# Designs tried in a protein design run: designed miniproteins, single chains, continued (4). Part 98

Each design is a single chain, and the fold is of that chain. pLDDT is the mean over its residues in the fold that is shown.

## One batch from the design tools (miniprotein)

Design m15609
Fold by ESMFold2-Fast:
Structure m15609 (fold): chain A 101 residues (1-101)
Amino acid sequence: MEPLLEVRGDLSDPEAQEAAGIVLEAFARIRDKGRVKVKVEVSPGATPELVLEAARKMLETGSDRAEVKKDGGEVKIEVSGTPEQKRALAEAMIAEAERRL
């Protein structure tokens, strides 16, 4: 079975774990909206703020992919789904990141 959610990176960093956790919770929230495939890569030093910035970029551009790099941290998110699913994921990531900040 092909995985619908793929997480890559060094999750030994607590901030990177928190950043990945935001994407995981957002994915869980939209599971009822049908099949959507999400890939997320987090580097050491990735922060919740980088996930918020990536999600906002995806919402603003309608892009399938967002990459944000700042102060040595990097978050990459790639989504395969309908425009509605991509918007729902971006909105869920924004809400989750803002709740944790």
Scores: mean pLDDT 77

Design m15610
Fold by ESMFold2-Fast:
Structure m15610 (fold): chain A 69 residues (1-69)
Amino acid sequence: AKKKAEEYNEKGKKALEEGDFEKAEKYFDEALAADPDYAEAYKGLGELILKQTGNKKAAELYKKRAEEL
């Protein structure tokens, strides 16, 4: 599971860098489906929410979740 989570997380980060927010969200969700405790995917979702919506409070909740893992 962890290797698959890492693979999807890397794809999610690349999509996020390219501005493809729908693709980034899909890949981060796939990473968490493979490993629900994969902290890096929660960090990625936090960055995605911040860039897509500007909602700093929502982004902070995802970062906190990553720190709790």
Scores: mean pLDDT 80

Design m15611
Fold by ESMFold2-Fast:
Structure m15611 (fold): chain A 68 residues (1-68)
Amino acid sequence: MDKANEALLKGQEAAKKKDYESAVKYYEEALALDPENWLAWYGLGLSLEKLGELEKAKEYKEKALKLL
């Protein structure tokens, strides 16, 4: 399995469990391996929004939209 996809899936599982701090970590790992993965940018933005980091969340969601 591709390391970037593995990290993305772990981020999604953490977010489903409402463990947004772990979700952020896994999405950042996915982006370190594949910086053009719009799903990872979007997931990172959503997780940061849940953690109250609204300004960063908006920036990362906008970055995801540019990669679509």
Scores: mean pLDDT 84

Design m15612
Fold by ESMFold2-Fast:
Structure m15612 (fold): chain A 62 residues (1-62)
Amino acid sequence: SAHLEEGRRLYAEGRFEEAVEAYRRAIEADPTNLEAHEELGKLLAVLGRLEEAQEVGRRARE
């Protein structure tokens, strides 16, 4: 996924809020992309956005 690759690049650059947006777009384009859910959830947890991280994890398991 182009959005997943973009999110990973932004994360590597330390552009965390932009990486969150790119990961969300990856999930929007392919809701079955487990890796996008996992990477977004971990990033949200690192950013202290724990409620959003928990919701992403819940949706990835359904």
Scores: mean pLDDT 83

Design m15613
Fold by ESMFold2-Fast:
Structure m15613 (fold): chain A 56 residues (1-56)
Amino acid sequence: SAAVEAQLRALSEELNAEIARLAAEEATAPPAEQRALRDRLGLAATERIAELEAAL
């Protein structure tokens, strides 16, 4: 439980940092690439959560 909670907190910090990076990249990236980056982030987060759920 504590290990899962620590991983969720770490993931939250990583996602917050990546959101800030995406905001910076949006200034220079075309719209199609912006959407692809957001979609990849979402998939990675979903996969990580599924792995944590499978470990319960």
Scores: mean pLDDT 71

Design m15614
Fold by ESMFold2-Fast:
Structure m15614 (fold): chain A 56 residues (1-56)
Amino acid sequence: EVLSPEEFLLKPYDLEKIRKAASLPEVLDVRRVGDGYLIITKPGVDAKEVLEKIES
Protein backbone atom coordinates (compact mmCIF):
# COMPACT_ATOMS: atom_id res chain seq x y z
CA GLU A 1 0.00 0.00 0.00
CA VAL A 2 1.40 3.40 -1.08
CA LEU A 3 0.99 6.05 1.64
CA SER A 4 2.82 8.97 -0.03
CA PRO A 5 5.17 9.61 -3.02
CA GLU A 6 8.11 8.38 -0.89
CA GLU A 7 6.44 5.83 1.46
CA PHE A 8 4.65 2.48 1.16
CA LEU A 9 3.50 -0.21 3.59
CA LEU A 10 4.23 -3.97 3.45
CA LYS A 11 2.45 -6.62 5.56
CA PRO A 12 4.59 -8.40 8.23
CA TYR A 13 4.07 -11.84 6.61
CA ASP A 14 5.41 -10.65 3.22
CA LEU A 15 8.98 -11.44 4.34
CA GLU A 16 10.34 -11.99 0.79
CA LYS A 17 9.00 -8.59 -0.35
CA ILE A 18 10.37 -6.91 2.79
CA ARG A 19 13.84 -8.42 2.21
CA LYS A 20 13.74 -7.42 -1.47
CA ALA A 21 12.75 -3.83 -0.57
CA ALA A 22 15.51 -3.57 2.08
CA SER A 23 18.13 -4.67 -0.51
CA LEU A 24 17.21 -1.97 -3.08
CA PRO A 25 19.55 1.07 -3.38
CA GLU A 26 16.44 3.28 -3.85
CA VAL A 27 15.26 2.49 -0.28
CA LEU A 28 16.37 4.89 2.48
CA ASP A 29 14.81 3.18 5.54
CA VAL A 30 12.66 0.22 6.64
CA ARG A 31 10.63 0.62 9.87
CA ARG A 32 8.36 -1.80 11.72
CA VAL A 33 5.00 -0.02 12.26
CA GLY A 34 1.73 -1.42 13.61
CA ASP A 35 0.48 -4.08 11.19
CA GLY A 36 3.58 -4.14 8.96
CA TYR A 37 6.74 -2.47 7.67
CA LEU A 38 6.99 1.10 6.41
CA ILE A 39 9.36 1.44 3.44
CA ILE A 40 10.77 4.92 2.86
CA THR A 41 12.38 5.68 -0.52
CA LYS A 42 15.26 8.10 -1.12
CA PRO A 43 14.38 11.72 -2.07
CA GLY A 44 13.30 11.88 -5.72
CA VAL A 45 12.47 8.13 -5.91
CA ASP A 46 8.80 7.26 -6.53
CA ALA A 47 7.50 4.76 -3.93
CA LYS A 48 5.04 3.32 -6.48
CA GLU A 49 7.87 2.38 -8.90
CA VAL A 50 9.81 0.71 -6.06
CA LEU A 51 6.67 -1.20 -4.98
CA GLU A 52 6.11 -2.39 -8.59
CA LYS A 53 9.73 -3.69 -8.70
CA ILE A 54 9.29 -5.83 -5.55
CA GLU A 55 5.88 -7.16 -6.68
CA SER A 56 7.14 -8.22 -10.14
Scores: mean pLDDT 75

Design m15615
Fold by ESMFold2-Fast:
Structure m15615 (fold): chain A 93 residues (1-93)
Amino acid sequence: SKEEAEKLVERAIKQIEEAIKLLENGDYDTAIKKLREAILFLNRASQYDLTEEEKEKIEKARKLIVEALNYIRQGNVDEALKKLKEALEILKE
């Protein structure tokens, strides 16, 4: 249902917000784990009967989290934080 998908998106938002705090504090390993969990929640949410607009928002946010993970691996934490904040803005619409 849409309500179950919304709960999964809210769980993803919490994981992203925690990951941002962890990255700002230099705890990259825990941040990466939180971001992987956020991706799993978004993937599960996208499997529900949602509008195309809702699915596009979830997919755009998921792609931004994947980009953020790549930036963390490259040591570019500033760009990772920008991507994660953009993902939060999209998901909180």
Scores: mean pLDDT 90

Design m15616
Fold by ESMFold2-Fast:
Structure m15616 (fold): chain A 99 residues (1-99)
Amino acid sequence: NAQEEITRALKNALERLKSGDTEAATFALIAVAIAKRHGTVLSPEAVDLLVEIADLAEKQGDFDTAIALYESAAEQYRAMGLNDKAEELTHKAEELRKK
């Protein structure tokens, strides 16, 4: 199903990013945008993967992609009622904008 497909795509993107494929974080962002456009609800596992990809993009200096991924993950956590996690990621994105 679409939810399983996006989770698999995000797992693939994370592994690629770990191996030095810097475009993988941007690919993850595009995949999430497409899923959102089609009304696909992300699983908690998929949202956790977005945070891991964002953290790695941040460590690699890709602040623009990291900000967008943190904001997307925060929106998904809010939709799940996980407001504390969403707030943490929103603050992380705001801090990165100051750099």
Scores: mean pLDDT 84

Design m15617
Fold by ESMFold2-Fast:
Structure m15617 (fold): chain A 77 residues (1-77)
Amino acid sequence: LSPEAREKLLQALLKAVNTLHDKAAAGASPEELRKTADENIEQLRKLGEELGAPQEFIDRLVAALRQVADDLIAEKA
């Protein structure tokens, strides 16, 4: 994976994480947080495929984003 492609994927992940935190802080429901996470996961997978990222790298980024969403939802339960 090129350094430029890696940086682009990490920036996309950071943007997605910040979006989830912002929505959670604004009082988003667990359903809204799951929907937002799923939408961002799909975009992250597509970007990873477009950039030719190894599947294991994409899976790790997706797992990280899923974990952030799950943690935010658990805080509301």
Scores: mean pLDDT 84

Design m15618
Fold by ESMFold2-Fast:
Structure m15618 (fold): chain A 60 residues (1-60)
Amino acid sequence: MAEEVTRRMERLARDLARRGVPEEGIVEGTRAAADHFGLSEEDRERVVEAARRAVEEARR
């Protein structure tokens, strides 16, 4: 479950970054989504980190 959520959040983060959505907004949305899915604190941190990396890659 967490791995699937991570992949979906990465794709969404990359798409939003390409559209010019601020990184802060993408990260905040990712945290909210992870919390909504009831992920553990450790899994939530992993998902947020993956989203941040996707945003960084999309802006290179």
Scores: mean pLDDT 78

Design m15619
Fold by ESMFold2-Fast:
Structure m15619 (fold): chain A 85 residues (1-85)
Amino acid sequence: MKEKLRIEIDVGIAHIMIGVAIVSYNPKKKLATVEDLPPELQELAERAVEKGEEALRLVEEGKLEEAKKKAEEALELAKELLEKA
């Protein structure tokens, strides 16, 4: 089912963007984590992950329209994090 795969890919892209933001903010730290971000950016990362997890849960429940909306919210939060990092 193409819609399920697209949602999973969007959540994956959001996670990659979060990782890039963390590494970009701390380029000399070998194991950079979300805790290495300023508190405001840490909250954005946590919200992006939360929306991504909610999207994946909704996919498992068969609520693809709601899942797509949550995946889009996760992407927008991850994009905002990447722009601010």
Scores: mean pLDDT 78

Design m15620
Fold by ESMFold2-Fast:
Structure m15620 (fold): chain A 81 residues (1-81)
Amino acid sequence: MEAEKERREREEKLRLEMEVGVVEVEAAVELVVAKKEGDEERKRLAERALELAREAEEAIREGRLEEARRLIEEAKELLRE
């Protein structure tokens, strides 16, 4: 039972790590574009999304998977603005 629970937790962590990686790439692209276009608001939103992605990585590392999922969704919303 314990080994199966650990395996499922490992799989969930890997999926969330992949999702945060995607958000980090999207935020980095937005940041580069915003800097080239001189869009300060878009730049700030991209920087905040990167910060949320970093917090999500920390939450994943600490096993706070529900919080990590919430942070990932919040970062995605910022990148849509």
Scores: mean pLDDT 81

Design m15621
Fold by ESMFold2-Fast:
Structure m15621 (fold): chain A 68 residues (1-68)
Amino acid sequence: SMEEKIEELLKRLEEVRREAEERGLSEDEINHLMEKVALEAVMELAAEGWSDEEIQKVADAAKAFIEK
């Protein structure tokens, strides 16, 4: 489901943030890595045939998480 895809992506973004913080990366570098992971996830959903509306909801959830 879309909700499961959002949950999985947000969990992955949290893990990326934690690992990057442990490596001593700057806030800008961490945000850039998280944006890259979110973009890759969106591209994968498009390749799987998800609708533009569903993909946009996943992208919006990722953006909101990164901006926190």
Scores: mean pLDDT 84

Design m15622
Fold by ESMFold2-Fast:
Structure m15622 (fold): chain A 70 residues (1-70)
Amino acid sequence: MKEEKEKKKKEELAKKGLEELYAASDDPVATQKKVDEILAETTEADKALKELIDKMAAEGRAAAEKIAAE
């Protein structure tokens, strides 16, 4: 179960980092660029982490669009 523990740590760090990034971001374009860079560096073996990060990014993006559209 050591691989599961490592994955869990990475997922928590990525999730926390994305939440902080979106919560503190004053520029959604800059935030999206950073997320894209992180995703681009993700290897095929890290698909699970990429999926988690992608979902968080999509939620943040959708929330920003709803606020803008009202």
Scores: mean pLDDT 65

Design m15623
Fold by ESMFold2-Fast:
Structure m15623 (fold): chain A 81 residues (1-81)
Amino acid sequence: LQEGGELVKKAEELLNQAIQALFNGDFDKAKQLAQQALEYAQKAIEILTPLAERGDPEAQELLKKAQTIRAQALTLLDSIS
C-alpha cells in the first residue's frame, strides 16, 4: 500500500510539472513529463488493483486517484500531439 501511495504521489507531481512545462510553451518537456506521469500512474494501478479487489478501502481510493491521473495525463498528451 505504501508503495502504491508513493507511485500515485510521484505521478501527480510529474503531471503538475507537465502542466507547468505546457504553460511555459515547452511542449517537448510537457510531453516527456506527461508520459512519465502516465507510466507511474499505470504502475500504481497495477500494484493497487489486487489490493482494491480484496476490499481494502485505502487501496480503492488510491486506485481511483491513479486512474484519474492516468486519464489527465492522456488528455494532456492528446492536447499537444
Scores: mean pLDDT 85

Design m15624
Fold by ESMFold2-Fast:
Structure m15624 (fold): chain A 80 residues (1-80)
Amino acid sequence: MSLIEAVEKDLAEAQQLLDLASKISSEAQAIVQQVIATLQELLAILRKDPTALDRARALMAQVQALMAELAKLIEEAKKK
C-alpha cells in the first residue's frame, strides 16, 4: 500500500472518529478536527511532491501527538 493510500485510510478513520468524539467532549472533538486538518495537509503535500519526506515526517509526528492526547481523553471518559 502506498503512503498516500495509508494517509487516505487514516483520514477516513479520523472523520469517523469525529462523530464519536463529539459525543465524548468538545475537547476530544477539537483534537479530532486538528487531526483531520493535519492529515488533509499531509495528503496535499504528498500528492504535489511524494519526496517531501521531512515535511511529511513532521506532520505525521504532529498527528501521533494529537492521537496520544485523544487516547488519554477517551480513557478518562471511560473511567466511569
Scores: mean pLDDT 80

Design m15625
Fold by ESMFold2-Fast:
Structure m15625 (fold): chain A 88 residues (1-88)
Amino acid sequence: SEEEYARRQVENLIRDLKILLEITEKIVNDPNYSKEQKKKILDLAEKRIKWARKELDRLAPTVPDEVARGRKILDEAEKKLQELKEKV
């Protein structure tokens, strides 16, 4: 169904974002990466969060509850990203 497909899209979006944030945190906390490399991964993560919000807005009419949960995860992701930026 359209709802099942939309639900899978939200789940995949959240899973991919969590993986990117884990990689971003590892890179930011690793002294072997340059400040420039750390800034590049942080910029990529920020752009991905922005894209993810637009995708959730598109999916909201079909799966509003899943989108509401996804938005909370994005809010937490933005807070984590801000903390990581302050380390660089």
Scores: mean pLDDT 90

Design m15626
Fold by ESMFold2-Fast:
Structure m15626 (fold): chain A 72 residues (1-72)
Amino acid sequence: MESPKTEEERLAKLKELLSKSKHTLEDIRNGLAVDKASQEFLAYTKSFDKDGDGTISIGEFLEVLKKIEEGK
């Protein structure tokens, strides 16, 4: 079974992907970032979709971004 990583590990991975994207969190949220790294970031955030509808809600996406920015 796929075990979820710890919250800290997931945030570290997202921060690394974001760093490679060259775009701000706001640009990624607004769909302005089209870099491969930004697409990887979005694909990884979709893995946190609890509902499993294949798309992460904006609310869930923003919550993840806030945690990355705060380092919590």
Scores: mean pLDDT 59

Design m15627
Fold by ESMFold2-Fast:
Structure m15627 (fold): chain A 56 residues (1-56)
Amino acid sequence: MKEEFLERITEKLVKAGVDEETARSIAKVMVRAVEEGRTSEEQAEKAAVEAARAEA
């Protein structure tokens, strides 16, 4: 698992105003997509930010 990537996305979302549990859930989905080769880390990070904005 890309734990550093998971924590990086989670922290970024929390600093943007997303609650920790929601941020961690979004980050886990993005990490899984990267690990499965369905997307890159850059695309996953962008998708996580978009998901957070949609929930706001």
Scores: mean pLDDT 75

Design m15628
Fold by ESMFold2-Fast:
Structure m15628 (fold): chain A 82 residues (1-82)
Amino acid sequence: LEEEIAALEEEIARNPSAELYYRLGEAYFRAGKLEEAAEYYEKAIALQPSAALYFNLARVYGAMGKTDEAAAYFRKAMALAS
């Protein structure tokens, strides 16, 4: 996981993309690094928003106990999914 994160960070330094930010956010979430996971999902959303990204961001904020933020992002995900 540490090696995966380092490899993704190196790739992003060369050529940033929504896909790479999403993958890095996922890797941080699996590592239990919730603040970093949220940061990289937000970077992915800034480049290419999607219902899936808002849903993942809601999940991360929920795991952090930030229920109001989680609910707000969940609503955004549902709006894009409909």
Scores: mean pLDDT 83

Design m15629
Fold by ESMFold2-Fast:
Structure m15629 (fold): chain A 80 residues (1-80)
Amino acid sequence: SEFDEILDELKEFMDHVVEVMEEYSKKLSKEEVEKIANYEIELIEELVEKLKKTLSPEEQEQVDKLLEEMKKRVKEIVES
């Protein structure tokens, strides 16, 4: 379905964000990584809210789960 394709693309995008944050954690201070992470997460949350307005409640729940998992993974990188 069209939604399954969107969900897969969103997952790949979020996985890429986590990978970029892992690379930044190797090169930058913890404080700098945290500032970048907070900025990127805020932008992604705004984009996700706009996307969710075009989705069903069930589809919105699946997108929210992906966003929460990405946020958790980014937090683990910052706290390392």
Scores: mean pLDDT 85

Design m15630
Fold by ESMFold2-Fast:
Structure m15630 (fold): chain A 119 residues (1-119)
Amino acid sequence: SLKEQARQLVLDISYLLGQIAQLDRDAYLEISPTFNRLVDILKPVLELSDEEIQEAQQKGIEDAKSNPVSLEDVLEQLIEKTRQLAELARQLGDEEAARAAEELKERVEEVLEKLRKEK
């Protein structure tokens, strides 16, 4: 179902935020407020618990500690997952969730562009 796909995308996004938290604290702090806003909107709609979101983030942190993954690759994956979530939210008729997903995507794109400007 579209709701189950949206639920999985939120968990995938939460996992990627966990990887970012492990790789770059400053990038995490720039992205996390917009992510938290999206989660607050979608938690009641998708019946997601704080425990499921926290578990996904913790898995991302642990995987980033052991796996060679670049911050740039994680940010690019996060942009794609937020784009997919925005499209699914529109199909579900949830324009508020779609806007929040677009805002998260834009914030991640800003962080990626700043990273690419660093020497």
Scores: mean pLDDT 89

Design m15631
Fold by ESMFold2-Fast:
Structure m15631 (fold): chain A 68 residues (1-68)
Amino acid sequence: SNVEAARHLIELVNSGAEKVEVELADGTVYTVERTDPARLTGAALDIIGREPEEVRIRAGGETYVFRN
């Protein structure tokens, strides 16, 4: 779910991930960096509000895929 994707993004950043990329099914990409934590809130709200079919989150060489 989009709420689970947003929660996972927040958990990755709070666990010390220096850079997290979020890709939505429509090709929208967000980059959230440790040095710009304000962008985290915007990315999480967009994931929830836009209700994408698929969210891909990339951090630490791993890819996490969330489908609705």
Scores: mean pLDDT 75

Design m15632
Fold by ESMFold2-Fast:
Structure m15632 (fold): chain A 55 residues (1-55)
Amino acid sequence: SLADQIKQTVEEINKLSDEMMAKIDAGELTPEEAEEYKARLRELTAQWRALQAQR
């Protein structure tokens, strides 16, 4: 369902955000990795908004 797709997208955003934060805390996040994480989070957020707009 649309609701399930929204839920899955939110879970992916949270997982990716947690992963990025873990790398920051470990001092392992490079500027290049940070840009890739930001780009993917931006894509997922856009997908989430598009799914919400279908309601």
Scores: mean pLDDT 83

Design m15633
Fold by ESMFold2-Fast:
Structure m15633 (fold): chain A 60 residues (1-60)
Amino acid sequence: MVDEMIGFIEAAARVAERRGDEALAEELRKIAEEMRRNRDDKELIEELFRRAVELLREAE
């Protein structure tokens, strides 16, 4: 599950980068890396995933 969530965010970062939104891509990569380092912290993983989804909604 966590690896799938990280993969989704990394894929979204690549899409943002291709569209020229380097700021969004950088923020998404930071979130994915923080999730990778804190795999066992369920509460933090859920919070980080929500942040990624919020960023994607703001970018529209």
Scores: mean pLDDT 82

Design m15634
Fold by ESMFold2-Fast:
Structure m15634 (fold): chain A 77 residues (1-77)
Amino acid sequence: TEEEKAANKALMAELGLKLSQADDFKKAVEGVTADFELATRLPLVPGVGPEKTLKLSEYAAAQHKKLADVLKDLAAI
């Protein structure tokens, strides 16, 4: 929905992520379901780095979601 889109855009802005990184998030999630594997790949994505990877992992834990599910939501923007 438009409300979900707006919420996801707000989250990306809060974390300092660019909307143009949606394709990079899709690639990071492809073939990977373990949060550990994603935590090793995300710091290598241009403009993400280790600090934003940590914030994304903390956000996922706070929401009781898998990191992969959070990234899929952001990639759907």
Scores: mean pLDDT 71

Design m15635
Fold by ESMFold2-Fast:
Structure m15635 (fold): chain A 86 residues (1-86)
Amino acid sequence: SLAEAEAAVAEAREAEEEAAKLTGEAGRAAALAAGVAAGLAGIALAVGRISGDYEEAAKLAAKAAEAAKAAVAAGRAGDAEGARAA
């Protein structure tokens, strides 16, 4: 649904904000990866609005939100390579 897609975009943006608070090489890698993932979630929602396919948009945005959260987790663990792979 549209609401599910919007919720996933919000989750991805929250993860990007958390990544921005991290420091060091792993923190910078997490911020970049979470930022890219949040951008992809936003694109998924925008495409959903154009196509009317909010089910696919929600699925893609949720996947991007999980990638953003994974980047934050890797960044917090000091794992720069893991953050880049997320």
Scores: mean pLDDT 84

Design m15637
Fold by ESMFold2-Fast:
Structure m15637 (fold): chain A 92 residues (1-92)
Amino acid sequence: AYKKIAEKLREEAEKTPLSESQREHMDWLIEAIEKNASAEEIAEGLIARAEELLAKRTDLSEAEKAAYLERVRAVAPPIAQALVDYLDKLAK
């Protein structure tokens, strides 16, 4: 079920040429899935990670950072819910 899906994703991530930030994102997501994180927890994690990445950007204005965060807050909940629904179907 969920743990087996997380193990498969971890194996694929190890074989995939990802950037450092993409690997950190993937490792976090795999760990969240392995821990049976809720859609709300996954959405909150996606938003927090986006905030951290944006805070490190020096090439964006404060207005551009705020607009990006608003978009992430709008899309993260439905994406997290779709992911959890998909994982539930695979676990059956």
Scores: mean pLDDT 75

Design m15638
Fold by ESMFold2-Fast:
Structure m15638 (fold): chain A 100 residues (1-100)
Amino acid sequence: KEELIVEADKLRQKALEAERQGNYKEASDYYVKAADLYEQAGLYRQAGELYFNAGILYEKAGDTEKAIELYEKAVELFRKAGDTEMASEAEKKLQELKSK
């Protein structure tokens, strides 16, 4: 489990660097990889946060369908974590995108 967290942290740093350079799809892909490792480690809240960030980046890249998919995964993960506030924020994003 510790090895999964260390690898996830490295991928999250790569995502942050790609985001700083405006490489939104690359950054989102790194966030998803990191989130999957956090989920495997049982860190559902951290995984949900990274899926939520990935959704925002795909929105910025103009890929609404992918953003919806990522926000749906974020809602699922926040619910598993018992994070009602963040689940609500992700659901709000879904309502906004699905209404257009």
Scores: mean pLDDT 86

Design m15639
Fold by ESMFold2-Fast:
Structure m15639 (fold): chain A 55 residues (1-55)
Amino acid sequence: MPLSPEEVTRLVAEAGKRSDVSDEELGELAARIAGKSLEEARKLVEELIERVKKE
């Protein structure tokens, strides 16, 4: 099942809370995970967080 808008908002909020991600990057994340499965969305969130942590 694709993610609901509420689930997208929750995952974006988690990414912002766990890392110092800019508002622009959070907006891009929301667009990328919209319509994706929960598994794909979680993978994209973790990839973004790991990228930010290493920088």
Scores: mean pLDDT 78

Design m15640
Fold by ESMFold2-Fast:
Structure m15640 (fold): chain A 79 residues (1-79)
Amino acid sequence: MLSKKIIVEKILEEEGFTIESVEELDDGFVINAKKGETSLTVEYKNDIFTLKSKDKEILETLAKKIIKKTKSGVELILI
């Protein structure tokens, strides 16, 4: 099966995000992405994704897709 990082990168690309950076950690990863002027941070640790953005609809759409594809928990932070 594809890694959770690859699955999330694919979801972001399909939703029109450009991946700005990917940082691999010993216990997870952090992805910074952008769509137009909207910035998004995706953090993965302990089988939970944390999504941070100023756009609530983007957060809710991405959370639904990530849960469906990864079966992991998702936390949303509106900035």
Scores: mean pLDDT 84

Design m15641
Fold by ESMFold2-Fast:
Structure m15641 (fold): chain A 86 residues (1-86)
Amino acid sequence: MPVTIIVKGLSKEEAKELGEELEKKYGGSYSVSSDGILGYATDLSREEAEELAKELAKRGYKVSVITDDSLLIYNPKGEVVSKVEF
């Protein structure tokens, strides 16, 4: 099952630009909600997706990762501050 990276705090245009960047570099697919929330469904491994999420969080984005069993929330230092298990 693809790991999904969620990014909040962007305009619709910024979310689309970031989604296009991620799709070109890493494959997978992206979607942008009416509220500017970016959902990036990645073909990366869970470990690689978590590393990418950490990097995005360090860039100042509000980042979460949805896996098959959990939701991970990242702080601006790229650290997991909350884990919700399904």
Scores: mean pLDDT 79

Design m15643
Fold by ESMFold2-Fast:
Structure m15643 (fold): chain A 70 residues (1-70)
Amino acid sequence: SEKIEKIEELLKEMEEKALKLNTEEAQKLKDETMKQIQELIDQLSDEEQEKALKLASEKMKEILEKVEKK
């Protein structure tokens, strides 16, 4: 799915940017990125929404843990 590919792309860009930011800036970037991801998820079929949400949630958790553990 093109939308799932876009979600994956946004997560990769977010990770690269967030690791260079302080915690406050990284949280703002996370909120903006999650808003974009949610808009893409809302456009998917019900089955694809579950897969995309799981993918985004797992990756976002990993990114935030890395930022917080700096």
Scores: mean pLDDT 80

Design m15644
Fold by ESMFold2-Fast:
Structure m15644 (fold): chain A 63 residues (1-63)
Amino acid sequence: LKGMVARVVVPSPQLSEDEVALLPGDLVEILEEVDENHVLVRSLATGREGIVPKSTLEVLGEA
């Protein structure tokens, strides 16, 4: 998953300071895997980084 671009498919609200709020259709780059269910991403639109559940993303391919 690291180095891949993904599309957000479900809304991800910011629930903590380490998370980022994402809307469906947003594109993100996967920077690293945090655990089995979470990844660190960077928003391509805003440049903000944060942790999101893998289940919120549709992987499109390499960045």
Scores: mean pLDDT 72

Design m15645
Fold by ESMFold2-Fast:
Structure m15645 (fold): chain A 76 residues (1-76)
Amino acid sequence: MSREELEREAEAALLIMEAAVNKLIAEKKKDEKLAEEAQKLADEIAELVEKGTLTEEKLKEARERLKELAKRIDEV
């Protein structure tokens, strides 16, 4: 596995953890829909890692989705 591949997997793991934190915040705010959306994002990233289909483009998309999700949770 290349360094670039390892760095992408490490970034995916960090995004999964950030999604988990956002899920907990959404649950504390009693927003079940945002909590479910955070879980779905974490699950999608985990599946990309497990299937070996994780790309830089998909990581970029996941980062943007997480940023938008975090903003929506903060607005609740």
Scores: mean pLDDT 82

